# Designed miniproteins, single chains, continued (2), part 45

Each design is a single chain, and the fold is of that chain. pLDDT is the mean over its residues in the fold that is shown.

## One batch from the design tools (miniprotein)

Design m5542
Fold by ESMFold2-Fast:
Structure m5542 (fold): chain A 97 residues (1-97)
Amino acid sequence: SKLELEEKLGIAALEIAVLKVVSKKEPELKPLAERLAALLDRLRELIPKTKDYDLVKEILDLLVEAARAALRGRLEEAEEHLARAEALLDELEKKVG
């Protein structure tokens, strides 16, 4: 479970880093890249404060799907995954507070 969490965190960080690099050539991707990076940073702050690792993994999977959709030019799909990740992250923050 914890090893799976570390692996998913690494994949999400990598996909978002790739999107940030690509957004330098494709400026339409920059807002999505910035929002995904901000969500990943918020999630990283919550990980040591939570016991709900299943919810953390679900959020990480949504961030990966959003980044991959954006990289494939599927911006509407990326926005949908991003919105779901934001909603789940807000739910996680409520459980930690």
Scores: mean pLDDT 88

Design m5543
Fold by ESMFold2-Fast:
Structure m5543 (fold): chain A 70 residues (1-70)
Amino acid sequence: MGELLEQVVENALAAEKNIATEEALKKAEEIRRLGEQARELGNERLADMAFGAADKLLEKHKEAVEKLKK
């Protein structure tokens, strides 16, 4: 489902790595903020899911950098 689109996006991200990283950082921060709000309201499950998603997003970008470095 959009394998061509996926490759195009991947190539664009490879060329503009810095921009992709900045966007990921902003999204991760927003998700973490939502997780903190959910925890404050007593929704531990929602908070856990939000923190997990933010963590995975940051890890994905770090791993991409290391992969190219090898």
Scores: mean pLDDT 62

Design m5544
Fold by ESMFold2-Fast:
Structure m5544 (fold): chain A 71 residues (1-71)
Amino acid sequence: TEERARALVIERIEALPLSPEIKELAIQIATEEDPEKAEELAARLAELATPEEQRLIQRAIAEAGREIEAA
């Protein structure tokens, strides 16, 4: 289920209409196991991404989480 969760998050982020650079950062954040490193990556994403882009990423992660919970 952890592997499936990771794959779903990556798939959802890759499907978003974002630049490759922003997608790469979002995937790194979503798959980062170190919370300190995840926070540093999130700060970089906030510098590069618009509020709308950030919302799309957050929605994708939340949707993946809900799908796993429903399974």
Scores: mean pLDDT 77

Design m5545
Fold by ESMFold2-Fast:
Structure m5545 (fold): chain A 64 residues (1-64)
Amino acid sequence: VDVLRGAMVAQGLSEEQAEALVEAARRHPDGLSREELRRLAEQTGLSERAVRSALEAIRAALAA
């Protein structure tokens, strides 16, 4: 959703990075495997740790 994407951009992520993370969280509500996290990190240019942290926050927001 646009509000969640805006919040991530406000935290220093690009709009493209935020969109990729939100889409990944929506497609994988059960969580991502390590290989999926690694691919997403490579796609966005973020660390695996940053991706995991962002996805956890996104899942919490989508579940509310």
Scores: mean pLDDT 74

Design m5546
Fold by ESMFold2-Fast:
Structure m5546 (fold): chain A 93 residues (1-93)
Amino acid sequence: SLSDLVSLSEKLLKIMQSVGFKEKVATVDEVNLYLSQYILDNKLIDPNDPSILDLSGTLLGEIVGKDVIDGRNPEERQHLVDAIASQMTVVEE
């Protein structure tokens, strides 16, 4: 029962703006949507293994602090989720 409105860090906002985000606050669902578009537009998915993300040289890689993420590894998935969550601050009502 919370509005999932979040304020974005400068790095996360730049990522979302690069794929057409125009607002000052986002829902968590919008963050997930725009991050998925960023991954597609920058061709970050390994063409031989769609579970592998290559974040090297990207702002997303700077946020995560890791160049390669294996989506089959639950610890690496959780690290990605936690890193993205650290870039969001819940908007107080």
Scores: mean pLDDT 81

Design m5547
Fold by ESMFold2-Fast:
Structure m5547 (fold): chain A 99 residues (1-99)
Amino acid sequence: MKKTMLENLDIGSEIVKKNKKEIEEKAEKKAKEILSDPKEAEKVKENSTELSLKATSEEFRSLSEMVDARSKEEAKEAAKKYMEARTKSLTLDLVDKAL
């Protein structure tokens, strides 16, 4: 593994760790909003497999962009996309556990 790839992953990892609580709080808030609307909860349940696969795909794509980043700014942008995808995955897990 090249030194640059490791440095990019370290940058991304630090950003994710710093924002871990915000990711969890954002996911909990979105899950509560979905669960408060029976129509939205039913829609999420019906599409759970497709939504989970999409979120997982976005996580893998973001990690790939982070590894291949040519600058620290590109690595930070990839980390932001990873956090968005991770928030979606956590939201879906919380909704599934409540139903």
Scores: mean pLDDT 82

Design m5548
Fold by ESMFold2-Fast:
Structure m5548 (fold): chain A 87 residues (1-87)
Amino acid sequence: SSAMEEVEELLKRFLEEYKEAPEEEQGDLAYRFIGEVLGVVLGNPELDVERVVELIEELAKELSPNVQKALQVLIEEIRALAARRRA
């Protein structure tokens, strides 16, 4: 879907920016990325959230421990949103 393509592009852009960023900018990049992904998930109720989680988990393997922790919080938020939609 277009929304999934948007998530994939956000992941790709974040990883490219992260690799080039100094350590002091990595937290701000992660914060912006988290907000952008949550925005796409919130705006697209039919989005396959488990696929989004899989993509984020794969991305997290390439990142520093502090950024990995931030992405784990994002995964928990996305799963909580999906659970609320099922209830």
Scores: mean pLDDT 84

Design m5549
Fold by ESMFold2-Fast:
Structure m5549 (fold): chain A 80 residues (1-80)
Amino acid sequence: EREAERERVLRRAEELLRRLREAVAAGKISEAQLEELRALLKELEERYTERYENADPEEQRELAVEVAREMIPVLERILA
């Protein structure tokens, strides 16, 4: 159950990132929305990079899910 939930979260993030790339290419994302995404990525990098680099493979999977969960609401709002 927990593994299936983690896989669903990661697949959702991948789907949203694909849609984001298509929307950017089509000129549908504003400069303000791009700046918000850049700020989020910088914050996530500052909080997770050291933890991820020092994590074992199981911990890395857990951290990837945490990052995805933080990205999903922002991506869903921007792509709405």
Scores: mean pLDDT 82

Design m5550
Fold by ESMFold2-Fast:
Structure m5550 (fold): chain A 70 residues (1-70)
Amino acid sequence: MSVADLIASLTPEQAKALGVLSAKGPLPSSLTLSEEEAREILATLPVEHLEVLAKAFDSERVRELVEELK
């Protein structure tokens, strides 16, 4: 599965959660979705898909979620 295909297969909620977790630096407190909620939403995806997303976005937060779900 390509990264583009994987991103296209995400629900709007999963895409928003990925945006939150792939953000660089500290998360703003005005977010409509918290980091904890974003982690819970993305945890509904298979670990294999999360590994692909972590590499594609170079996201420490997504990488931490992958390690937690192993």
Scores: mean pLDDT 75

Design m5551
Fold by ESMFold2-Fast:
Structure m5551 (fold): chain A 80 residues (1-80)
Amino acid sequence: MEEIKKLEAERKKIGDEIDKLHAEYQKVWDEYLKAEQAGDSEKAAEYRKKMDEIMKKINELHDQYLKITKELRALEEKAK
């Protein structure tokens, strides 16, 4: 039970970090659209690069989230 609670807390923390990164991605994407509308191709390229970096971090956190979810499922099956 205590082990399950620890994994749930870790997964929640990762989920919160993913949510923050999605919010950052949305802000950068809005800035990208403004740069595109203004014809500022250099700024648009910079925001595209930032979006790629944020997506890479999100993907890494998703992998961690799935790993913890898999561990939780294994523990829940033993508890049934």
Scores: mean pLDDT 83

Design m5552
Fold by ESMFold2-Fast:
Structure m5552 (fold): chain A 79 residues (1-79)
Amino acid sequence: MDPEKDRRIAELAGEIERLARADGVPGATSLANRIYSAALAGNKEEAEKFTDELAARVPDPETAARIRELGKEMIEVAE
């Protein structure tokens, strides 16, 4: 992966973690790291699965929707 894509994926993963932690989601850091690793590996299916799992733990529907949107963008950036 080129440095620009890697940086963008890291930025998106950081935003997902920040949003989930702000909503008090247990395991936010661990799950965000799994999304990040899957995206870097180009594993779209795994990245989507962990993104949906994290979003399902988020109490605020708007924050959950934003996390899903960011996860989708990470997958698009990865490939």
Scores: mean pLDDT 82

Design m5553
Fold by ESMFold2-Fast:
Structure m5553 (fold): chain A 64 residues (1-64)
Amino acid sequence: MEELKEEAKKLMEKAALYSLLDAEKADEYYRKANELGEKLTDEERAEVAKYFREKLEEYEKKLN
């Protein structure tokens, strides 16, 4: 479902951002996104995981 995929992507983006600010909060957002991911298709989960990696890399590069 499109809405669940977008919500998972938003949670992953927050997890990526907080990985640089607060590792505990980052882990919580990452876990919430994974729990939501259980309701998604394999293709949707792959897209969300790719989005997380792209956002994590983007934020890490901007702060280095």
Scores: mean pLDDT 80

Design m5554
Fold by ESMFold2-Fast:
Structure m5554 (fold): chain A 77 residues (1-77)
Amino acid sequence: SAVDAVKEAVVARIGELLADRPELAAEIQARVRAIESVEELLELAASLREPLADLPDEVVAAVERLLQELAEALRAA
């Protein structure tokens, strides 16, 4: 589906952005794949506030943008 395509694109990009934090990347990737609703995605975004706080602002913004793109795909489905 279009949503599954967006999920896999987000998963791949998370792996690239967080290459220096492989454990965090793996956690986010697993949770993104499990997302079934916008509500679950918002819960994921909220849970990432502390883990992402020590990362560069541009990386945080890129992760937030990817989650927003997934939210848009979920709302369109």
Scores: mean pLDDT 84

Design m5555
Fold by ESMFold2-Fast:
Parts: sequence; structure tokens; C-alpha cells
Structure m5555 (fold): chain A 106 residues (1-106)
Amino acid sequence: SAADALLGELLTRIANASREELPAEVERAARELGLPPEFVEELLRLIAEEDDLARARGLIMLAIRLAWQARNRERVWDPAAGKAVTAEPLSAEEILERARAMLDTA
């Protein structure tokens, strides 16, 4: 779909962004996907605190994907439940905690 294509484009831009470009790409993704300002604030904080650029990009990409799934109530596979579940409405902090866990086990 057009929404899936847009998400893919935004994530690709983040994957290729320098540290200096990353805040602008996060703000662009949040604006175009309709994500809340509080989420942007948490991602900008993450960029400032995470010294590993590759890890910062990975965490941001996962967080944006999780926020997008939650916003759209998508059916996602839950490995812990062993079934597809509706994505939960998560706070920005909960999204980042899940992104960290996913990246650390990948």
C-alpha cells in the first residue's frame, strides 16, 4: 500500500542518515506518519544519549515501526504468545524499551 511504501522510504532514510541528519529524519517520519510530539522528544533524547550511531538508527527504526503498528492496530506476530495479536497502544517509553529488547535479541 501507499502507507507501507511511505514507511519503507522513511525507515530507509533513517538507516542512511548521519548523526547530524538523524534528528531531521526522525521529525520528518513522525510528521508524515502522524506520530505524537512526545514520541519525537524521546527519539531525540535517544540520539543524544546513544553513542553508537548504528545502534541509534536501529532503535529509531524499530521504535517508529512499533509506533506505526500501534497507531494502525495492526495484527503482529507475538513470539511470547505464539500467535498474531493486535498491536498495543504503547507510550513512547514503552516503545523504546521494546525496541531495545528486540535489537538486543536480534
Scores: mean pLDDT 79

Design m5556
Fold by ESMFold2-Fast:
Structure m5556 (fold): chain A 82 residues (1-82)
Amino acid sequence: SEKDAADLINEALRLARELPPSPLRDELLRHLEQAAKALAEGDLETALEHLERAREIARQLDAPALVETLEEAIALVEQAMA
């Protein structure tokens, strides 16, 4: 559900804030905040785009728990779009 996706994005924000400060972390946090906003507005396509970018940044930061959380959020958004 969209609520479950929102809960996963909030968990991703929590995990991202635990990472060491960096420009990539700041970019990651911006994408997660934009994804949360888009999801709340019902803009699933925009939410998905930001989540996919966040996942790529999480991979660059070697944050496997965050990557897994984002993959779960992406799957729920894609399911909501079907």
Scores: mean pLDDT 89

Design m5557
Fold by ESMFold2-Fast:
Structure m5557 (fold): chain A 113 residues (1-113)
Amino acid sequence: SELEEHILEVLEEIRATELGHAELFKKLGDEELAKLEEEISKLLDEAIKAVEEGDYEKAIELLEKAKKLEEEAKKLIAERYPDDPEYQAHIKTEEHHIDLLEYVIEVLKELKE
């Protein structure tokens, strides 16, 4: 469906952004944030595959887990980089991703029925 294709595009964009953030934090020597961003990206990759397979229940579970890790990443960035404009922009990106993931989860719940 067009709606499913749109969801897949949204999830792929978030996944790509999280991989970029993981590389950035690796270069900074923040291994904990780098691994967290990599785990989020991995969950999103698995969720994309679940959506493509029509396994919306599995996709919802994976996206709920990704959302929780996004919230943890946001908290750690705020604690470690409080006054840097670049990292404040990362926090806003994480907030936007959390909102998008919440939207996708609700749409998948409707498609499941």
Scores: mean pLDDT 86

Design m5558
Fold by ESMFold2-Fast:
Structure m5558 (fold): chain A 75 residues (1-75)
Amino acid sequence: MKEYEEILAKAMGKEEAEALLKAFETKELAELFAKALKEGETMSEEENKELIEKLKKYWEELISSYKRGKAKAAA
């Protein structure tokens, strides 16, 4: 697997990471999310947990927006 796939699996679990990656036709958004998680490596464990939780919520919103965008283009 590419590094960003491993970072996502570590952050949210393998099954959810795979579902997330399947939601994208390109790797751009997944790579940006993984990069943000990797930047958190220099943070304290408490700060890193908060960052991961924030990114998870932001990512869920981003996927929802992305799917809505595609639905609008298809409609």
Scores: mean pLDDT 59

Design m5559
Fold by ESMFold2-Fast:
Structure m5559 (fold): chain A 84 residues (1-84)
Amino acid sequence: GMSEAERLINQGLQQLRDLGRTDTANTVESAYNTVLTSTDIAKRVGAILVVMGELIDAELRGDTETAAALEMVLEGMQLVLKSQ
């Protein structure tokens, strides 16, 4: 459900902030707001792709903690999409 998605996304966001990844956390929060509020499927897909780009970048840098937090966010975003 949406409340499960919100918990996962908020947990991932908190982990990013605890890691000091403030810019990444702000990017994720903006992307999540777009997924929740936009009626434009292209904008919603674009927001998810932004978060996926952040995940790929973290993986390429070997930042496994940031990658794990971003995977949690993406799982939550997938639950939001499945609710439509």
Scores: mean pLDDT 87

Design m5560
Fold by ESMFold2-Fast:
Structure m5560 (fold): chain A 89 residues (1-89)
Amino acid sequence: SEKEERIKELLKKYGFAATSEAARKRITPAGELPEEERKEIIDYIRENGLDAGDLEKEEIVGYDEEGNPLDEDDAKIMRAMGIEVKEVK
């Protein structure tokens, strides 16, 4: 859908780097993701029943296209956006 394509573009420009960074540091880098774009990603996650806030379940489950480690929540978000995640096992 148009909304999925929009969020996919945001993940590539800001959120993709931010989610990979957050998987390592547990935070979204300040200034890397504008408030409006961040809200769009969060709203999409909530509307599609994805859990993006459970940091307690962060185990490295895969890697993105750039080789950044992804936790379960980041991997779920990326798969929902149609982005391929390379599984660890």
Scores: mean pLDDT 54

Design m5561
Fold by ESMFold2-Fast:
Structure m5561 (fold): chain A 66 residues (1-66)
Amino acid sequence: MEKAREAGKILAEQAIADGDEELTVVAPNREMAEAIAKGLEEAGFEVVEIRETPDGHTVVRARKKK
């Protein structure tokens, strides 16, 4: 799961570089979604939602902290 957390940090850094204040990530399961969410938080995003989809994926929504 370390790789998923690292991926979350990279996604957050890329979003900041692109000027995005919000980010939505689709993960294959809840465990990976939680690891990605931790990476997003470590990179300065606030996780606003973690939601499972009917097809077994998990969606993470985050926004940049002020």
Scores: mean pLDDT 80

Design m5562
Fold by ESMFold2-Fast:
Structure m5562 (fold): chain A 80 residues (1-80)
Amino acid sequence: SPEKEREFQIVKARMRLIAVSATIEYMKRNSDNKELVEKEAKLALDDIDWTIKVAEQLGDKDTIERAEKLRKEVEEVKKK
């Protein structure tokens, strides 16, 4: 059903944000490795952008707010 498909897409988007949170922790633990931090940050930002796009299409503002918060955390870690 369309409702179940929508719920599934929201779950997938939220799972992406869980993966981003894990990536942020990995970057923090390896903060001295600039190349690793830059590569992981790029992947995390791509996942965030995808999640925001999906959440906007589904009208899930809570997922957008969480994704934007994680974007700020990624950018802060990138600053060294």
Scores: mean pLDDT 87

Design m5563
Fold by ESMFold2-Fast:
Structure m5563 (fold): chain A 108 residues (1-108)
Amino acid sequence: MKEEIIELLGKASQKLDEAMEALDNGDYETAIKYLKEARETVKKARELVEQSDLPEETKQRILEALDGAEKAIDQAIEAVKNGDKETARKYLEEARKLLGEAKRIVES
């Protein structure tokens, strides 16, 4: 179960990196596509965390990081839709940071 959560978090981070590359190339439709795929992958990771045998305090910390990542991804999607590349990039970086935090907690 930990390995599956870590794999999903890695896939979500990869999708955020692909979204940032698309954004840098001015391909906003592709950036939104990868952001939505990242969000769906984070949601799957969240479901596995909730069903896991991890200590309740550890689960809560991971779920808070994942909730923050989902919100950051949603803000990045809205920024891309508005043509605000700088704001989209900031939220992408925040989401990536929160996914990294979640992964570190799972690996502990």
Scores: mean pLDDT 88

Design m5564
Fold by ESMFold2-Fast:
Structure m5564 (fold): chain A 75 residues (1-75)
Amino acid sequence: DDERVAELMRRIREESGKAVVEAAERGGEDAEEVRKRLEEGTPISEVLASLPPETAERAREEIDRIGEEAAAELA
């Protein structure tokens, strides 16, 4: 089902972006700059590479959780 897959991919991308911004905010980083970079089309991987290791790790953990939940919903 192409529609379900497209919706799922869009949701994963949106939630992953939010997770990166929230992790930056909790880590005391410039969450507004992170949000702006994501809005400008900077890949999530590049944004994560620019964050401190602890902040990037929190974001990756949340992204993994988002992907797991999405996979469970599709199954």
Scores: mean pLDDT 80

Design m5565
Fold by ESMFold2-Fast:
Structure m5565 (fold): chain A 73 residues (1-73)
Amino acid sequence: MLDEELKKEVIDELVKELGLSREQAEKLVEAYNENPNPSEEERKKLAEELGISEEKVLDAFQLIHAIDELHKV
């Protein structure tokens, strides 16, 4: 689970690297914190809710996971 400081860092990286809005980035971080390994159905629903592609959701989750893992050592 991402803490508040790490969450802010992740949101900034999602906006910068993937061209997401802050609202989209926040929703993706919340979804990751609830389930870092979403099902295909969950990814599709999240993509539809945010108005982005399923591929973009997957890219975002991969970036969030990479940052999260760096801080779990």
Scores: mean pLDDT 80

Design m5566
Fold by ESMFold2-Fast:
Structure m5566 (fold): chain A 100 residues (1-100)
Amino acid sequence: MSLEEAIEELERLRERLQAARTTEEVLAVLDEVIALLEEFYKDNKEKLSEEQQKEVEKMIKGGREVRALIRANPDDLAGARTLGLVFVDEAIRLLKKIKE
């Protein structure tokens, strides 16, 4: 997965998350975001600086923590969408920063 492909896919996942109608749909999109970041990291690890590697690792960990928070409050769809959108926006910003 290229950097450009990862950014485009995250932007599509962001739109799906914004349209999510249930907490389960938010969690499903967030699982895809985490999987995409893990695939991007695996494919690009040797091309990333040590600092960039640490930032991507931290982002993946952060996504899992956001997922756990959403699962803890399954009746809070508005909170789930807000947490998910903030996370996806931060992931997009990180990848765009890596691209320069």
Scores: mean pLDDT 88

Design m5567
Fold by ESMFold2-Fast:
Structure m5567 (fold): chain A 82 residues (1-82)
Amino acid sequence: ARSFSSLKELLDYLIENAPDKKILPLTEEQIKRVEKKADEAYKAGNKEEASKLYDILAEQYRSMGKEEQAEKWKKKAEELRK
């Protein structure tokens, strides 16, 4: 529904407005970049940001019909929200 000029703009929007009922599908390359960002946040000890990024990944894989990968990312997000 919105125009995004960069991956950062898209990620900031998704993090701010997640969980939304309407999630824009990401390209495979964008998904891989989000996975790297999530891992970087986790390694930096930023569990809140990592959890939000893992939620975004879970919804993206779920929208693509990749249920096993969606469950994996969802469990990682939930583990960080103790």
Scores: mean pLDDT 69

Design m5568
Fold by ESMFold2-Fast:
Structure m5568 (fold): chain A 87 residues (1-87)
Amino acid sequence: STDLTPEERQARLIARMRADLAALLDRLGLDPADRAAVQAFLDRVQQLQINQDYESLQQLADYVESHITSDDEKEVLLAVAKAQREL
């Protein structure tokens, strides 16, 4: 097996978190504006992954995490929507 670089390992964790967030968005009822903001965030993450911009992915993850203050799934989505609007 090839050892993953720290950046590649981090990109895989971000991809998993993105997939989990997308699944939450599909299950939970959100206001259309908040849903659009979360989708824009997911699209931003996907574009950074396509470009292999792991530094920007980490900076974005740290920025979003600083806005998450609750374990409630809907409040997490609303925090992501807010973070996206402030970018």
Scores: mean pLDDT 74

Design m5569
Fold by ESMFold2-Fast:
Structure m5569 (fold): chain A 85 residues (1-85)
Amino acid sequence: MYKITISGLSKEVAEDLLIRLKIAADILEEELGVKVEVSLSEDGNTITVISDNKKAAELIKKNVEDVLKENYPNENVTISLEELE
């Protein structure tokens, strides 16, 4: 199982990314037959994505990095990808 943590988000950026990630999760589940779960923390500053597929997790991480660089270059956001055993 693979976990992506996106932290240091402003409320506006978190809301935009949450919508984008839910759409991406639906597409990946349909096209690759993988499971993708997206959640937002209660404080609204951290998004967590969990997938059972490494390729899906890597694609999601890359997409988040690209979106942040293009649309939110001044945000001080931390992205991590970890394998959960």
Scores: mean pLDDT 83

Design m5570
Fold by ESMFold2-Fast:
Structure m5570 (fold): chain A 109 residues (1-109)
Amino acid sequence: MKVLRGRDGDTPAALREALETVDTLGIGERDTTIRGEPVTHYLIAAGARTLEEAEELVREEIERLLKERNLSVVEEREERDDERTRTILLEAVGPDGERVVILGLARAL
């Protein structure tokens, strides 16, 4: 299942750019690589005036998703793409052993 979440107050153009960046981060390649395994993908993107604010919004939504679906984090990786963009990749497991990948994109506008 693919779920895309955004925040009110971001400029539509900047949020669209952030979402396009997420789509280009090889999500399709990862899905191809893990063919045959039941993996659920979640995409969370937020833009804000500062990178710190955008990261806080992304992390709040990740925490909400983890609690809502009773997910346990297995691995977290953070990448600093540039001074305005941060990517957070979480691998998690659901209560029934379902594999979940959460990709968070935070961008300063």
Scores: mean pLDDT 63

Design m5571
Fold by ESMFold2-Fast:
Structure m5571 (fold): chain A 75 residues (1-75)
Amino acid sequence: SEDKKLRELGKKLGLSQRAIDTILNDKTLSYEEKLKLLEALKAAQQKKSLDEIIEILYLDTEADKLLKEAIEKSE
């Protein structure tokens, strides 16, 4: 299933269960958007600034909000 694939990717990327659940439970996001957000969150953890990652990826405002919430909840 798509959920299983996204959860496995999130775990492989070393993301917290809370961050993974936040992204996967958002019904407004497509599979492709969830995939991009998981990858962006991993990049943010490896780099100093989430704002830099968001600028590079050119995410929509709603996707940006979800990404910030996922990072806050992963702490």
Scores: mean pLDDT 68

Design m5572
Fold by ESMFold2-Fast:
Structure m5572 (fold): chain A 55 residues (1-55)
Amino acid sequence: SLKDRIDEVLEQIRRKAEEMQRLIEEGRMTPEVEDRMRAEIDRLVRELRELQARL
């Protein structure tokens, strides 16, 4: 269902945000990794917005 897809995307965003925080806390964040992860989150947020617009 549309709601199940929204929940899946929200879970993916949450996991990516947690991974970013962990890398920062461990001092393992690089500019390249940050740019890649931000781009991935931006894509997921865009997908989420499109799915929510269909509710």
Scores: mean pLDDT 86

Design m5573
Fold by ESMFold2-Fast:
Structure m5573 (fold): chain A 59 residues (1-59)
Amino acid sequence: KVKEIVKLPDTLANRAAYKMVEALKDKSIEEQKAVADRVAEGGLTDIAEAMRKAIEALK
């Protein structure tokens, strides 16, 4: 699970995605995906994509 996130390139986007998913750990998968969708709507598509990959890995 965590190893999937660590496997990603060490970028600021991946670090931000990891921290965001960690902060949302107590939320449902649906709520976590909704936050990633809002991040994409804000133009942070790289962070949103990394969040979606992390959510899938942590499921």
Scores: mean pLDDT 71

Design m5574
Fold by ESMFold2-Fast:
Structure m5574 (fold): chain A 74 residues (1-74)
Amino acid sequence: MRQLSIDEQLELIEGGVRAAERALEEGRLDEARTLVDTTLTMADLLLSNPNASAEQKARAEELRERALEIRERI
């Protein structure tokens, strides 16, 4: 994933949040947990990237908060 643009990374993080929400709703707790953990790792890496804009970091922070919310419900 190191070759992906920051915008592509944000799209993957958004997809991960949505996939985790669906897995949780379907009772696939192990899948939801894995998706949340992967999504949080990607968001933390983006937030640590000095080349990411303030807008991109704000978006990643919102997605990270949503992932943490899902994790609390597992």
Scores: mean pLDDT 84

Design m5575
Fold by ESMFold2-Fast:
Order: structure tokens, then C-alpha cells, then sequence
Structure m5575 (fold): chain A 103 residues (1-103)
């Protein structure tokens, strides 16, 4: 738990610095995506091959699917579990917003 808190604090400080810019690069975006999102590994391979447009499309589709999944789980679960899924939904929605704000 302490290692997870320390990681979150470090990540939050780094995220605050990145949020000073309204533009996010694909590299910065990929650094913030957890490997457990379905399609992330495939998107990373596409990006490594220079297929950035396809990588971004796959990431957006993966993010949309996760938002729907967590929203459904939030509605179906009570109390603390509902809150936990709500936090995950918010995190994924924040990632989607950053993808859409990319110029």
C-alpha cells in the first residue's frame, strides 16, 4: 500500500507538470496508460511501427470500452466498490479527454 501511495504521489506531481501544457504528445500519453488496458500493447506496437493514427484510434476504442465497463460496474456495485469503479471511470475519462485535446 505504501509503495502504491508513493507511486501515485510521484505520478500526480508529474501529471501536474504535464497539465501545464494543454497539448499532450503520443509519447506522454502512452507513458500514462496502464498495461492492463485491452489493446494497449497492440497500440504500442503500431506506434513503434510509425502507425500513429492507427495507434491513437485503437487507444480511443480501448478507452471508450473501459469507460463503459467501469460505468456499468459502478452502477451494479454498492458503496465502496461503486466508489472504486467510479474512480477508475474518472481516470479513464481523463485519459480520453487528453487524447481528444491533442492537436
Amino acid sequence: MEEERRRQEEWSREAARLEASQKITPEQLFMRIDADFAGVAEAALLAAQGKLEEARKLLKETVDAKIEEYAELRKRNSGGQGLAYGVLETAVRTLKKKLEEEE
Scores: mean pLDDT 63

Design m5576
Fold by ESMFold2-Fast:
Structure m5576 (fold): chain A 63 residues (1-63)
Amino acid sequence: SAAEKEKLKEEAERLGVLAVIRGHSEEELLQALREATGKNPATIGEAIEIDPEKSIEVFRKLA
């Protein structure tokens, strides 16, 4: 549902911020997201929009 997708996006955004706070660069996170999704997003936000569940998995491994 749309509400569930929004909650997943919010959680992915929170976990991405935590990964940056823990010392991961935005470039490192974006590369990990590209490798995990098989897509080529230009930004972390775009990656989260494409696949918020996969983004959560990536960030949990790093944070």
Scores: mean pLDDT 84

